Designed miniproteins, single chains, continued (5). Designs and how they scored, part 98

Each design is a single chain, and the fold is of that chain. pLDDT is the mean over its residues in the fold that is shown.

## One batch from the design tools (miniprotein)

Design m19395
Fold by ESMFold2-Fast:
Structure m19395 (fold): chain A 55 residues (1-55)
Amino acid sequence: SLEEKIAEVEARIQALRDRLVQLIADGSVTPEQLRALGAELLKLYRELQALRDAA
């Protein structure tokens, strides 16, 4: 369902945010990782917006 797809995307966003926070806390994050995670988050937020607009 649409609600299930929204919940899945929200869960992915949360998982990426948690990973980013952990990498920053550990001092292990690289510029390449930040770029990759940022790009993935932007794509997921766009997907979430499109799903919500379809509701």
Scores: mean pLDDT 84

Design m19396
Fold by ESMFold2-Fast:
Structure m19396 (fold): chain A 61 residues (1-61)
Amino acid sequence: DFDELLEELRKAGDDDSVELLERSRQQILENKDNMSEKEYQLNEDILLAFALMSVEIARRR
């Protein structure tokens, strides 16, 4: 869940990653009507992968 990953990053104090992820999600949503279902899913998957990686890095520090 993307919102749970954002909350985890906020708790870790990684505000820069939160801001970047929220901005990236907003851009994807604004362009959703100009994307195929597959393209939208790919962009969401990339965003989720970045969020998960950021959480894992923060947890291992």
Scores: mean pLDDT 81

Design m19397
Fold by ESMFold2-Fast:
Structure m19397 (fold): chain A 65 residues (1-65)
Amino acid sequence: MTIQQLLDRLDKVTPESQKSKVASEAAAMGVRAVGLAIDTGDVAKGQQVLKEELEELIKRVEEEK
């Protein structure tokens, strides 16, 4: 699954009142992943970590519902 598909799924499962807050958390994860990619020189590693973090966030939002 692409990062864009994960973000789309996250938006769909997140309640309207929480969308802005959850989007901000996802954006912070993105910034962290970019930093990791720059530091390691491996964009794929940064994308992999971001995908894992987004998947965990999606599960957390879905399970707390």
Scores: mean pLDDT 78

Design m19398
Fold by ESMFold2-Fast:
Structure m19398 (fold): chain A 110 residues (1-110)
Amino acid sequence: PVTPGLRAIAEAVAALYYIHYKEFPEDAPRVVAATIPGVALLTFSPVEDITLEMALTVLSRLSVPYYKNAKVKKYKSLEEFLKDFGIPESELPEVLAKIREVADRALALL
């Protein structure tokens, strides 16, 4: 079954994917699905205890070597994370809808 923790990881990974590529290619759900176990492991927490904040914190740490303005920070929402990584506020509703669609498709592959 899809747990809130698995959904949180999928949404966080999809958000980072969009930040990196600025798009979702057809294979994005497969790439997100393949990334979920690694992010879960890096939280050092049971899947049922993983929150969106924890997943986004892990991904912010992994981003530091690759993004000059990336920093280890606690994010309470996808919107805050995307905005901090340079996604314009005018684009947030469309990007958030795409992230949730890709996350749902990725979770269906598990």
Scores: mean pLDDT 79

Design m19399
Fold by ESMFold2-Fast:
Structure m19399 (fold): chain A 82 residues (1-82)
Amino acid sequence: MAKVVTVEEVKKAIDKLKPTQVTIELTTDGLLVTLLVLDGTQVVRQEEFLIKGSKDELLKAAKELVEYAKSKGIEVVSDPLK
């Protein structure tokens, strides 16, 4: 189940987990962020986070998280800003 968290908690999770891929999607419940660690073809770890807020707050959070992941060399698979 996705944990309800802040943008700062997701950034901290990215730093600790060092995911291979990040998926960021705007849903009716909020901003869904999935961190995936891959070893070849196998998913060895997956963590899901949900950020709640207004549409403007969620779009700002999405942009910040996309830029943060890219700055760490992490592949962004889904980008709600496209």
Scores: mean pLDDT 78

Design m19400
Fold by ESMFold2-Fast:
Structure m19400 (fold): chain A 65 residues (1-65)
Amino acid sequence: GPLEEELRRLIEELEALLKEETDPEKKAQMQRLIAGMREVLASGDPVLLRVAIHEGRRFLEEQKK
């Protein structure tokens, strides 16, 4: 559904940023976020999907600067 599509898109953007990241601390944070988002995606829970999408968008907005 639309929530799963949006979360997959965010995971793909985060994985692209992770490939370019050289800071070990930021890499670890991003890896944990991606792992959590994948678990939420597998759950299919619409409440968890909305929360994960919100957190992913917030993280990406901070990283794009």
Scores: mean pLDDT 84

Design m19401
Fold by ESMFold2-Fast:
Structure m19401 (fold): chain A 100 residues (1-100)
Amino acid sequence: SAAEKAIKLLEDFKKKVEELVKELIETGDESKLKEIEALIKETNAEMAKLIPEKAEEYAAQLEIAYDAIKEAFENNDKEAIEKALKALEEFIEEKIKELS
């Protein structure tokens, strides 16, 4: 179903964003921010195809999460980056449960 594909997409997104944020924290490499932005854009585009009625809400929240990670990184605040990632992970887990 579309919901099962959306769940799989969110599970894959969670794993990829966790690894990119970990690399961002460990290396300080701003190219990882660009990779996170691209991953969010790709995920939002696929969600719009699978669950268009929820895609706008999900896209808005992923954009808020990206802005929080970016701001924390620009401020060299590792704890704020980790907090922003945790909030994003919790949002993803909540949406997976709602789609199940």
Scores: mean pLDDT 89

Design m19402
Fold by ESMFold2-Fast:
Structure m19402 (fold): chain A 85 residues (1-85)
Amino acid sequence: EEELLEEAEKLLKEIEEAFAKLREAFRAEDLAAAEAALAEIEAILAKLKELVKGSKNPRLLELLREAEEILGLAEILLGVLKITS
């Protein structure tokens, strides 16, 4: 369970890094780069969901919730960019 928490924290960090790439793409008005960054966030989140699947650990569930919140923000940014581009 402690090893699982460490892996989950690493995946959340990777999601944060992918979100930073999406924010840079949004500022640059680079739709292709923004779509690639969103796809990266989705792929890492899918790994995190499988990792924490069936877990009763509230800390793992909190990390998953934070990751899902980042995806939500990423989808909003990409949606805005698609409308304005």
Scores: mean pLDDT 85

Design m19403
Fold by ESMFold2-Fast:
Structure m19403 (fold): chain A 74 residues (1-74)
Amino acid sequence: DLVQQAQQLQQDAQQLLDDARRNGDSRATDVAETALRAAQRALQNAQQGNPLAQTSLRVARSALRNARRVLDRS
């Protein structure tokens, strides 16, 4: 279910954003915000039955991986 996958990505991205903000890491916060926006777009596309839903999920997963990598290196 694309909606469930997008909801999970949004939750993961929000957790990352909260962690970055708690640590005061502005760079990690910026990439986490980017991942959250990508996940929100994927959720919107999935809820609307948009044919781009699968593509936006892939973009969101990539953004989340990048955010995790930046946070781990901070």
Scores: mean pLDDT 84

Design m19404
Fold by ESMFold2-Fast:
Structure m19404 (fold): chain A 93 residues (1-93)
Amino acid sequence: MTEEEIKRLIEEARERAREARERYEKVKKMFDEGGDLKDIIKLAEETTRFSSEASGWASKHSVYDKELLRYGMESGVYAVGSAVLATVARNLE
């Protein structure tokens, strides 16, 4: 794999981690503002799936650069946080 290919992987992992954060923050804001629980559950589950896939993808490529592991871990944090929000929202239905 070339240095340019590794840079592209890092940029992709960074963007996916950023989107995972933005999705998580959106769901958390809806929850904190007393939004519709069914919408929160759906969006939290979608965010969990997106963030888990982002984490897995970055971790799979982490052999090429430690920044890929770092962004994979960051996406994983938002996957766990979103899964917790979905569980809490379901228990409040």
Scores: mean pLDDT 88

Design m19405
Fold by ESMFold2-Fast:
Structure m19405 (fold): chain A 91 residues (1-91)
Amino acid sequence: MIEELVKKAYEAMKKGVPREKLEPAIRYFIEAIELAKKGEDSSKVLEYIIKALEELLGRKPTLDEIQEAIEAILQKIQEELEKQGIRSKAP
């Protein structure tokens, strides 16, 4: 779960984003995932994704960056559900 966020943070650090910006971004991404899992309002999930990207980039994210972050979060949620046999037949 955290590995993809850590990888993104590491890539951003290589591009000159300071470490102190990466930690809040990771925290916001984790919060977005937890809110999505709880079935909370999608607007709150999106709000945390945008906050994470703003911390990481130091600017407002593009639509493409927002979509990529949403897709990553949804994929992670789906993988967790599939491992529990909720969306697919248990192996």
Scores: mean pLDDT 64

Design m19406
Fold by ESMFold2-Fast:
Structure m19406 (fold): chain A 87 residues (1-87)
Amino acid sequence: AAADEAYENFLKALESLDPDKAYAAFLKLEDLANSVPKDQSAEVKLNKALLILNFAHGKAVLSKEEAKEALKNLKQEDVDKALEAVD
């Protein structure tokens, strides 16, 4: 539930090119994925979010700092293609 909501918020923020909201949703996914006990659903959704960012910006995103940098440089066309590819 929480992981699904954070992931949906991430996707909506990407579609609207809101890097601050997308980054906030990404950080919530990372927090949930790193919780104890492990939330496997959150880890899967975090990996999917990272995959979307890698496709959209054409560079590896492995950390929250890299995710923040990727989000600042995203274009609508690249986001749309990445969302279609990962769906």
Scores: mean pLDDT 77

Design m19407
Fold by ESMFold2-Fast:
Structure m19407 (fold): chain A 101 residues (1-101)
Amino acid sequence: GALLLRAIGAILRAIGLIIDTERFIKEVKEKIKKGGDKEEIIKEIEEKIAELEEEIRELREVAEELRRAGDEELAELLERQIRELERLIEELKAIKEEIKK
């Protein structure tokens, strides 16, 4: 039904966000190696973290709906993808703090 289509959309969105964020991290690391503007890089990281935190909130709502509907397997799949996004946010935070040192 409608929840299944929403779940598929959320899973595909989460995968896309993971790929995009991994690419962003690579680009940030390359900018740092080339001696890019630290303040600009920090701002880009902060904007990306804020974007990802909002996306995770929306994905969590879908995961909660799946659990309430008894679709534990799809909920667990989406929750694993959310945990990977949270791990990437922590990596971005660590990079930001390293630049500030």
Scores: mean pLDDT 90

Design m19408
Fold by ESMFold2-Fast:
Formats: structure tokens, sequence, C-alpha cells
Structure m19408 (fold): chain A 107 residues (1-107)
């Protein structure tokens, strides 16, 4: 049912938010290469989550709510990233945001 799909989507969003918070806490103890790889993996999961939600025909309101929460969590990660990676990570997030907005607009 659509209600079950929405519930599962919200649970996956909460799980991804928890993983973002965990990553934010761990980044100061990681090498730049490890931090970048972990961030790229998290961004890929975010993109896949939104693509699947759009394909399932989830109402845009739930996808936009998830986008807003995940964007906020990712922005907080930038604060923990070493200065030399901040530009690269910001660009990665900007490219992901453009793709997410395109996917939502087409839904």
Amino acid sequence: SMEEKIKEFKERVDQLLARAEELKARIPDMTPEEALQAIEFLVDEYLQLVEEAVKMGLPKEFIKEARDKLRAALEEIISQVPPELQEKVRKLFEEADKRIDELIEKA
C-alpha cells in the first residue's frame, strides 16, 4: 500500500540521518581519503533513496521533507571536514542537490 511505502521511506530517511550524524562525529578521526569516500557513499545512498521514492510514486511532500532534512544533515558534515576537502565536498553536495531537485520536479 502507499501508506506502507511512505512508512518504509520515512524509516530509511531516519536511518540515513542517523548515519550522517555518526559520520559527522567520526570524520575528525578519519584520514581525508577515508572521510571523502564515506561522504561519497552517503551521498550515493541519498540519491538512490530519492530515485526509488520517485519511481514508487511517493507524494512530493514526503520526498521534499526528506530532502530538506538530509540537506541540513549534509551541511553539518561540511563543518567537520578538513579545510582542504571543504570545496570538493561542497561541490559534491551541490551536484547531488541539483540531481535531487531534477528528480523531484519530474515526479
Scores: mean pLDDT 86

Design m19409
Fold by ESMFold2-Fast:
Structure m19409 (fold): chain A 94 residues (1-94)
Amino acid sequence: SDKESETLINRGEELIREAEEYIDKPREAAAAGDFQAAQSYLLEGIEKARMAATLAREAYNLSKDPKLQKRAKELFERAKELQARAEAEIATLG
């Protein structure tokens, strides 16, 4: 339903905000020489972005409203981009 789709999109947007915070945190930890903490933050960010991508897919499938489908698709693309950025940063830590 459209209401269920919108609820999932809103939850996914919250997860993206949390993921962005976790992906920004590694810079401070790495600057302090704590590469294990930096990696832990990046892994948490990846997990939250992955969850947001899952919710975006579910939201897309629950609605036939083109506006909600567009929002869900944009959320999915943003979540996948954020996941890829965090994975690339992990590769640079070790």
Scores: mean pLDDT 86

Design m19410
Fold by ESMFold2-Fast:
Structure m19410 (fold): chain A 77 residues (1-77)
Amino acid sequence: NEEVKELLEQRKVIEAYELVKKLEKEGKYDEAIEGLELLIRYLQESLAQAEKNGAEAAVARGRAEIEELRKRLEELK
């Protein structure tokens, strides 16, 4: 989904997450799955930077967020 990708390139993570939720509510599951995969990939890159920088609280939150999104992804498949 190009719109989700554009939002993530602008670091608008909250807006990207809300767009994925909207796609799910509209029954656009294939687009929501693609959006979740893009969001997970983005957050994994951010998590790697936080781990490298020793940002313990950010690492914990990032792991929890990624796990939640992975669960949602599996539920939509």
Scores: mean pLDDT 81

Design m19411
Fold by ESMFold2-Fast:
Structure m19411 (fold): chain A 100 residues (1-100)
Amino acid sequence: SRERIEQILDMLQIRVEENPPATPVVLREGPGDPALVPAIAEVLQQLGFSPEVARRIAEEIVRRVGTEVLRLIAAERPHMEAILKALESLGLERLLELAA
């Protein structure tokens, strides 16, 4: 649902603004480590994506975003700016396709 995806993105933007990172996240293009897919999917599920949608989004992110940024997402305390930037790199229309 478009509204749900927009709510998740808005929530992440608010969290980043309230807790700005000490070092800004820079997205690196290139394939990340596929072993991180389950951990990233877990984080996306906690944000409110269904298990099936979270897995599809995690797989797409791992294809486009380098392992260093993915490790920030997969951490015990996920880096909210890294998550936001990874989702924004896919774009809203692609997120809607993956959630369909």
Scores: mean pLDDT 85

Design m19412
Fold by ESMFold2-Fast:
Parts: structure tokens; sequence; C-alpha cells
Structure m19412 (fold): chain A 95 residues (1-95)
């Protein structure tokens, strides 16, 4: 539906915003190239999985259920990306 398409696009934009924040923090705080690349690869994998799930929900759920599930996915993504970022910063500081 057109409503689900709009919710999908808004949710993918939120994924992009969360991912951009994490990538920016990594580039500003991690100087070891291997640590940086490993963290960026983990973020890319999680972002891809999250976007795929948002697309799947757009095809299977009603608009209200889709919004609720997308909000949960983006909250979980934010938590996981913050963990990856913090682990990378800690690893870089120990190197």
Amino acid sequence: SQQNTQIMLNSIQQVDDITSQANSTLHNNVTNQNVLNDALNQISSLTTTTNDQIVQYSQTLDPQQMQTQNDSLNSDLNTQLNSIVQNAINQDNQS
C-alpha cells in the first residue's frame, strides 16, 4: 500500500540516520584501520539485515503493526550499533 511505502521510506531514513551517526563516531574516534574496518563491516551487515526486515514488514503487516515493528527494529539497531562503536573505541584505545 502507499501508506506502507511511506512508513518503509521513513523507517529506512531512520536506519540511515542511526548508521550515519555510528559511522561518524567511529571515524572521529578510531585510528586503527583494522579496528575501524571490522566495526564498519559489522554495522553494514546489521544495517542490511534491518533494511531487509523493514521491506518484508511493508509487504506483510498493516500500517500500525509495521510502524510498531519498525520502531522496535530501529531501537534495537541503535543499541547494537552503539555497542559496536563502544567496543571499537575501547579496542583502539588498548592498541
Scores: mean pLDDT 90

Design m19413
Fold by ESMFold2-Fast:
Structure m19413 (fold): chain A 115 residues (1-115)
Amino acid sequence: MKEKLEEERRLLAREIALALEISTIMSFLGVKVDKKLAELILELSRGIATKDEEKVKEVKEKIKKTLSPEEVERLETAIKAALNDPSAIPYLKRELPKVPPFYQALLQSEIAALE
């Protein structure tokens, strides 16, 4: 019982951390994260944290229908970066000059963490 509660708490913490990181990176890349998109990102993050591939696929398709093709690429990049996937690096480097100067150092730090 104790072990199961600790696992549930760790999964919730990972869900929140992933949702915050994905939302933050998307915002840096110029995607407006409104309440509806934030709720979908939280559901996506839950699917990732619990390793529910079917839920991840379902929620990704819902998000993709609400975004432009360019914003979908930013979402995919934000997910890869939040999962420490270095395949996010080329896209983040291309978008870096478009990021507001105040956030460029933070995005550079994110890129360096993936290298």
Scores: mean pLDDT 79

Design m19414
Fold by ESMFold2-Fast:
Structure m19414 (fold): chain A 109 residues (1-109)
Amino acid sequence: SSEEELKELLKEIRELIKRAEEARKAGDEEELEELNEEFKKLSEKFPSKEEAGLAYALAQYVLEKGIDISKTSIEEIVDELIAELEKQGKLTPEDVKQIREIVKKLLES
């Protein structure tokens, strides 16, 4: 399932974000360089930079809110992220349409 594959990628990205936060707090520049290389390798698994960028935003949102990726649908995570960004005035209706089109491509791959 494309949704299960995306969920596994989100878990990997979430773990890298968490490790990067810990390395930054510790001043571990070598670990940060290694993590940047791992992020680049993960981004190559996506068809476009826009799709990789959205996956990173979803993974960061999941980490910040403590969302259980295994128990939550991708559609629910996307809807919550969009609602939060709209409340902050960061998204236009056209931006929302573009995000939903990117999600459709990720789930139909």
Scores: mean pLDDT 83

Design m19415
Fold by ESMFold2-Fast:
Parts: C-alpha cells; sequence; structure tokens
Structure m19415 (fold): chain A 98 residues (1-98)
C-alpha cells in the first residue's frame, strides 16, 4: 500500500531521531500511519490490488477500527457505571493506541 509506505516514510525519521522513544510512542506513530494510509486509500486503488492484498487491507482496517472503537465503547460503559475514573479511562485509551 503506497499510502502506508508514504506515511511510514514521513514518520520514520522522527522515530529514528528519537532512539530513546518508548515502545508505546512508537506504536502510536505506527497506528497513526496505518490510519492515514487507510483514509487515503480510494475504492479504485482497492480494486487494483489483488485479492490477497485486498484481504490484508480489510483485516488492517478492521483491526485499527476494532481496537479503538471497541475499547472506547467499553470505557464509555465503565464510566457510566462508575467503575473507573475519567483519568483512568484516558490512560486506558492511550494504551489501546499502543
Amino acid sequence: MAAFEAAVAELRPRAEANLDMSREELAQLLLEAARRALAALTEEELESLDEKEQQGVRLLRAAVERRFAELEALLAEMLEKGWITPASAEGLLALARV
């Protein structure tokens, strides 16, 4: 996926400049690159990929959306039930982006 490679190439010098970057910060950069690549991918570009590459894009899209949306929904429910504080919810959302 050219858009993903471009997003990674843009973020790679920043990651390389920060060799002491935490694993969490690096994972957040990679997740952001994946989101940007998926948002830039058109339906016409999807049709130009082979079936295996199309399946890979669908799995990546589902993983990115599922990881954030499922955790966000769970944290919202836990907040409504009073099981966690707003500060704890923010920390857990940050971990989900890792």
Scores: mean pLDDT 56

Design m19416
Fold by ESMFold2-Fast:
Structure m19416 (fold): chain A 100 residues (1-100)
Amino acid sequence: TDEEILRKYVIPGLPAQALVRVSGKANAKELAEAFEEEAKNTKLPAWGVEVHVVDEERLVISGPDLEAVEKGLELLRKIAKELDAELEVVKRGLILDPAL
């Protein structure tokens, strides 16, 4: 399930996440590689924003808070448009309680 994917990609210190579906002319790996390259010119790596490939159609973005994740999603949407890919945010999550 989408929730099981988010739990699998939990990173200590990065409680905010989004699960993203990728379709069209580029796959999740191509988007993640382009994100890492373009993020070097932004504050996103300094804020701890990371992208993890789940499979060819899905990736998880992680950050310290939902604002940082949303800024990372803005960059992903820009990259998707340049690569003729479609990007759908399937789920957002913020894990503040370890009992959740």
Scores: mean pLDDT 79

Design m19417
Fold by ESMFold2-Fast:
Structure m19417 (fold): chain A 85 residues (1-85)
Amino acid sequence: SPNDMTRDSMMGMMRFSDTFVSMVTSNGFDNDVDVDNGVSTMNTHMTTVNTSMNNNDFDVGSSNMDTMYGVMTDMTSMMNSMNSD
């Protein structure tokens, strides 16, 4: 069903996001305050996506996944800037 496909997409995003945050923290990128703020933002949105899946609130979940994608993109840009010098 469409709801099952949406849930599977949310689960995939959650697994990817958890792996991304783990990579960031294991490499010490979170020693930078802006990257650490990104990690905190990701953890907040991941919690919201998990809650929205449990409540079948797929509109809230999808909106938070879009925000998470933007946060990960910004964090990647910040980490790349730190490695260029």
Scores: mean pLDDT 81

Design m19418
Fold by ESMFold2-Fast:
Structure m19418 (fold): chain A 76 residues (1-76)
Amino acid sequence: AKPIKLSEATPHPLVLARLPEIQAAANQEEKLRRARLLVRELYDLGEIAEDQAAVQAALVLQAIDLPLEWAPYVAR
C-alpha cells in the first residue's frame, strides 16, 4: 500500500460529523472509546478500507489531542 501522510489525508465526512460528539466527552478515556467505535463503524460499513482505518484513526486522535501512536489500537 502507498504510504499516506496525515497532512495529505482528508477526514471522512462521518469523522467530521462525529468529531464534536467525541470532543464533548468528559475525559480522555471516553474520547478514545468513542474514537474506536467510530473507526470500527466506518470499517464495518465498508466506508473505509483497512489501510485507511489507521489514517482516519490518527486524524481523530490528532483532533482530540491524544497520541497518534495509538492509531493502530483505535483502528482495531
Scores: mean pLDDT 74

Design m19419
Fold by ESMFold2-Fast:
Order: sequence, then structure tokens, then C-alpha cells
Structure m19419 (fold): chain A 74 residues (1-74)
Amino acid sequence: MDVEAAKSAVGVLISQRDTVSDQAIEDALTQSLIFLGASEEDAKKIAKKAVELSKTKSDEETVKEVGKLAKKLN
């Protein structure tokens, strides 16, 4: 999986939290990450983590932590 592309997808989708449900963001992220070459299990894990982090952290911190997780799973 391209980690930088995954970080970009996360950043774009979590920025829409005020207009889209958490579940819709998680589903969209999962599909985007699968398209970028992640396994379904890894994509779901990253998407769930991104949504959870976005509730308590800045978008920049969320993207950074997701990038670390994506590198670990790659």
C-alpha cells in the first residue's frame, strides 16, 4: 500500500466529519485503502483507527498516527 496516498485519503475524508457520519467516513476510507492495495482486514483496521483518533486529535495528528499504522501493516 502507498502510505502517502493512504495519508492523503485519510486527511480528505476526516476533514468532512461535520457533514458526513463516522460510519460513512469509515466505509469510504476502507474502500479507498483497499483500492490503494491494502487487505480488507488492514483497511478496516486503519479506517476505524482514523475515525477514532479524529474524535480526540487534530486532523494533522490523526494523519500522522494513521501513517505510522499503515507503515507497520505494510
Scores: mean pLDDT 80

Design m19420
Fold by ESMFold2-Fast:
Structure m19420 (fold): chain A 70 residues (1-70)
Amino acid sequence: SAIDEELARLERELGLSPAEKERLRQALIAGNTVERQILVEIQRELKDMAKKLGVSVEEVRKEAEEAAKG
């Protein structure tokens, strides 16, 4: 229940996709606080960048992936 409550809170705050929610669920079940923090930070950064650029979070992910390739 505590894990489900935390996931519901994060889903509301960050607008998680089903895949992102499941990844966070696995991190919470494993007790991996470092992975949880990294995943939450990535989602917040993507959401902030999407707002600044006036695009979707998915578009920001695509652009970040292309930039990483060089």
Scores: mean pLDDT 72

Design m19421
Fold by ESMFold2-Fast:
Structure m19421 (fold): chain A 82 residues (1-82)
Amino acid sequence: MSSQDLTKKYQTEYNKNPSKENAIRLLGALILSGKYKEAKNLLDFLLENYTLTKEDKVILRSYANLSLDPELKKYILEKLKA
């Protein structure tokens, strides 16, 4: 599945059930597809509305490290340090 197809799938799942788990899946897809603005906005929303577990942060750091966008990678890794 392409990153664009994966993003559409998880956006649909999040819209039907806006849970922390579905938001994290969508965020991962946005990171992998290089959607800087959308990924940043969703990460900020997650940090404001949910407590991220150590496991959640490990998953998101893994996606950030796979990102081809160095600015997005840096933003995510810095936000997850807090």
Scores: mean pLDDT 80

Design m19422
Fold by ESMFold2-Fast:
Structure m19422 (fold): chain A 92 residues (1-92)
Amino acid sequence: EIDELLEKAIENLEQAGKFGSDKELYKQAIELVRKAKEKKDEPEALTLIKQAIELAKELYERDRAEGNYGAAGATQEAIDNLEKAEKLLKEK
C-alpha cells in the first residue's frame, strides 16, 4: 500500500540522516515524503514523491562518495520504496 511505502521511506531517510553527510537535505527529503503522504489523494503527491526521489538520489551519490555506506544503503532503500509508491500512484 502507498501509505506503508511512504512511511518506510520516511523511516529509511530518518535512519540515513543520523549518519549522512547533509542533515539539512535529509530533513528536506523527509518533509517532501511527509507532505506526499498527507496529500496522497491529490495530484501534488506525485510531484512531491518525484522531488523526494531526486533529492534522495543526490544524497545517495554524496554519501557513497564520502564513504558513508550505511547512510547510502538506507537512502537506496528509501529510493526503492518511493519509486514503488510513485508507480502505484500513477496506476491509481
Scores: mean pLDDT 85

Design m19423
Fold by ESMFold2-Fast:
Structure m19423 (fold): chain A 92 residues (1-92)
Amino acid sequence: SLEEFIERAKEALKSILDRLKDPALIVARYPADVPVERVALSMLMAGARVIYAVYEDPARRLLAVLVPASDVEAAKEGIEMAGGEVLEVRKL
């Protein structure tokens, strides 16, 4: 389920979360023919200044992106411009 993916992403990133300023988790589905690196590039081109981490499930084409809360809107725009769909945003 989406919630199980989110919990796995949070567990995988848990060790770095306490060292990050205002972390927010964006969960998205990305297109089958688009590599995750293209999605990340699109986020930076849309104005996201920092991507702290990315957690991917390629079989489900799901990604969880950890960014500063101030970069959430730019990151969402970049994901959508790459053809992705934002499913959830969580402040951590």
Scores: mean pLDDT 85

Design m19424
Fold by ESMFold2-Fast:
Structure m19424 (fold): chain A 82 residues (1-82)
Amino acid sequence: SSAVQEVRELTEEALRRGWSAEEVLRRLLEILKKHFENAPAEVLVGRILRLIGVYVEGRLKGWSNEEIIRALGEEAVRILSE
């Protein structure tokens, strides 16, 4: 889908330009909110929490910024492909 391509391009640009994982998370949440705007609230909330959960786990486990960005992109693509 176009949303999956947008996530892939965002992830590549973020890694190339050295964006923060926080900036990538923020932009990915915007993509998810737009893609699931007509979904039931519990579906949207569940998907948002999955993405935030990846970010929180990465920070708690001491992952690098690049590792968190890659994990966020992968999870967002998986969510958008369901």
Scores: mean pLDDT 89

Design m19425
Fold by ESMFold2-Fast:
Parts: C-alpha cells; structure tokens; sequence
Structure m19425 (fold): chain A 87 residues (1-87)
C-alpha cells in the first residue's frame, strides 16, 4: 500500500540521517574502524528496507526511491573517504 511505502521511506530516511550523524561523530573522534562498522550495518539494514519497498512500490515510485538512496550512498561514501584519509 502507499501508506506502507511511505512508512518504509520514512524509516530509511531516518536510518540514513542517523548513520551520517554517527559516522561524522566517530570520524571526528578518530574512531574510523567503528565508523566503517556503522556504515556496513546501515547498508545491511537499508538493503532490507529497499527490498520491502521493491515488493510494494510501483515502478515510478521505486525509481525515485532508488535514485534518492543512491545519492545518500554517495554522501556516506564521502564520509568513509574522509575517514580513510585520517588513517
């Protein structure tokens, strides 16, 4: 249903926002291995949420969610690149 898709999108959005906050904090503290671990756990959880969205969403809604999720993945990659530079 549309309500279920919107709830899953909100959950994914909250997950990625919290992950960026945690990773930036860990990187600022020099805790780079922990930042990577948070990123990996978030990727696993995000893939699960995306699989549920794929099962419920129409193709246009799915394409929009995947485009947004790819942009979020690029932001997380930038955080990981900064962490690696500090290693």
Amino acid sequence: SMAEVEALKAELEALLAETKRRMEELVAQGRTDEAFAVGEETERRALGLLARIRALADPATLAAVEAWANEQGRELRRIMERAEELR
Scores: mean pLDDT 84

Design m19426
Fold by ESMFold2-Fast:
Structure m19426 (fold): chain A 100 residues (1-100)
Amino acid sequence: SLEELEKELREKLLELLEIIIETLSKYDPALAKQFEEIKKKFEEGKLSEEELKEVVRQAINAFRELYEKNPNDEEVKKKYEEAEKLLREITALELQILEL
């Protein structure tokens, strides 16, 4: 089930990136578009899974900055909490893969 775990990890990384892109699109549409183009490159097979992971890390950092700048925005807060939950699931999957 290594292949199944790797597939689940990939799917959750893309889901996390999508949440970040959707939230960023309302506040920083230029940056959101950059992440959307990178997601598209991955879907076209032009980006490795390791490169996707690095892009997701960059997207998380951008989302954290947005959250810190908008502490009273309930929509940003809710989406950030959803992203943090998904990131915990991703971390658990990465650890599970490493233990194989």
Scores: mean pLDDT 85

Design m19427
Fold by ESMFold2-Fast:
Structure m19427 (fold): chain A 65 residues (1-65)
Amino acid sequence: HMEELLKRLQEIVDKLNEIKLLETKAEGYRRAAEAFQKVDPTKAAEYKALSDRYEEEAQKLKESL
């Protein structure tokens, strides 16, 4: 029973760490997209798409908690 509790807690911790990482990446790419909008709009669009994907993945993980 303690082993099951330990596994459950580890799963929650892993998901929280992944959510934090995904949110950090999404924020970074969003800022990169904004910065590149003037100098390279194609690269800016790529970064925005990455930001949106990481944000969606983070949201899905939050819903699984």
Scores: mean pLDDT 86

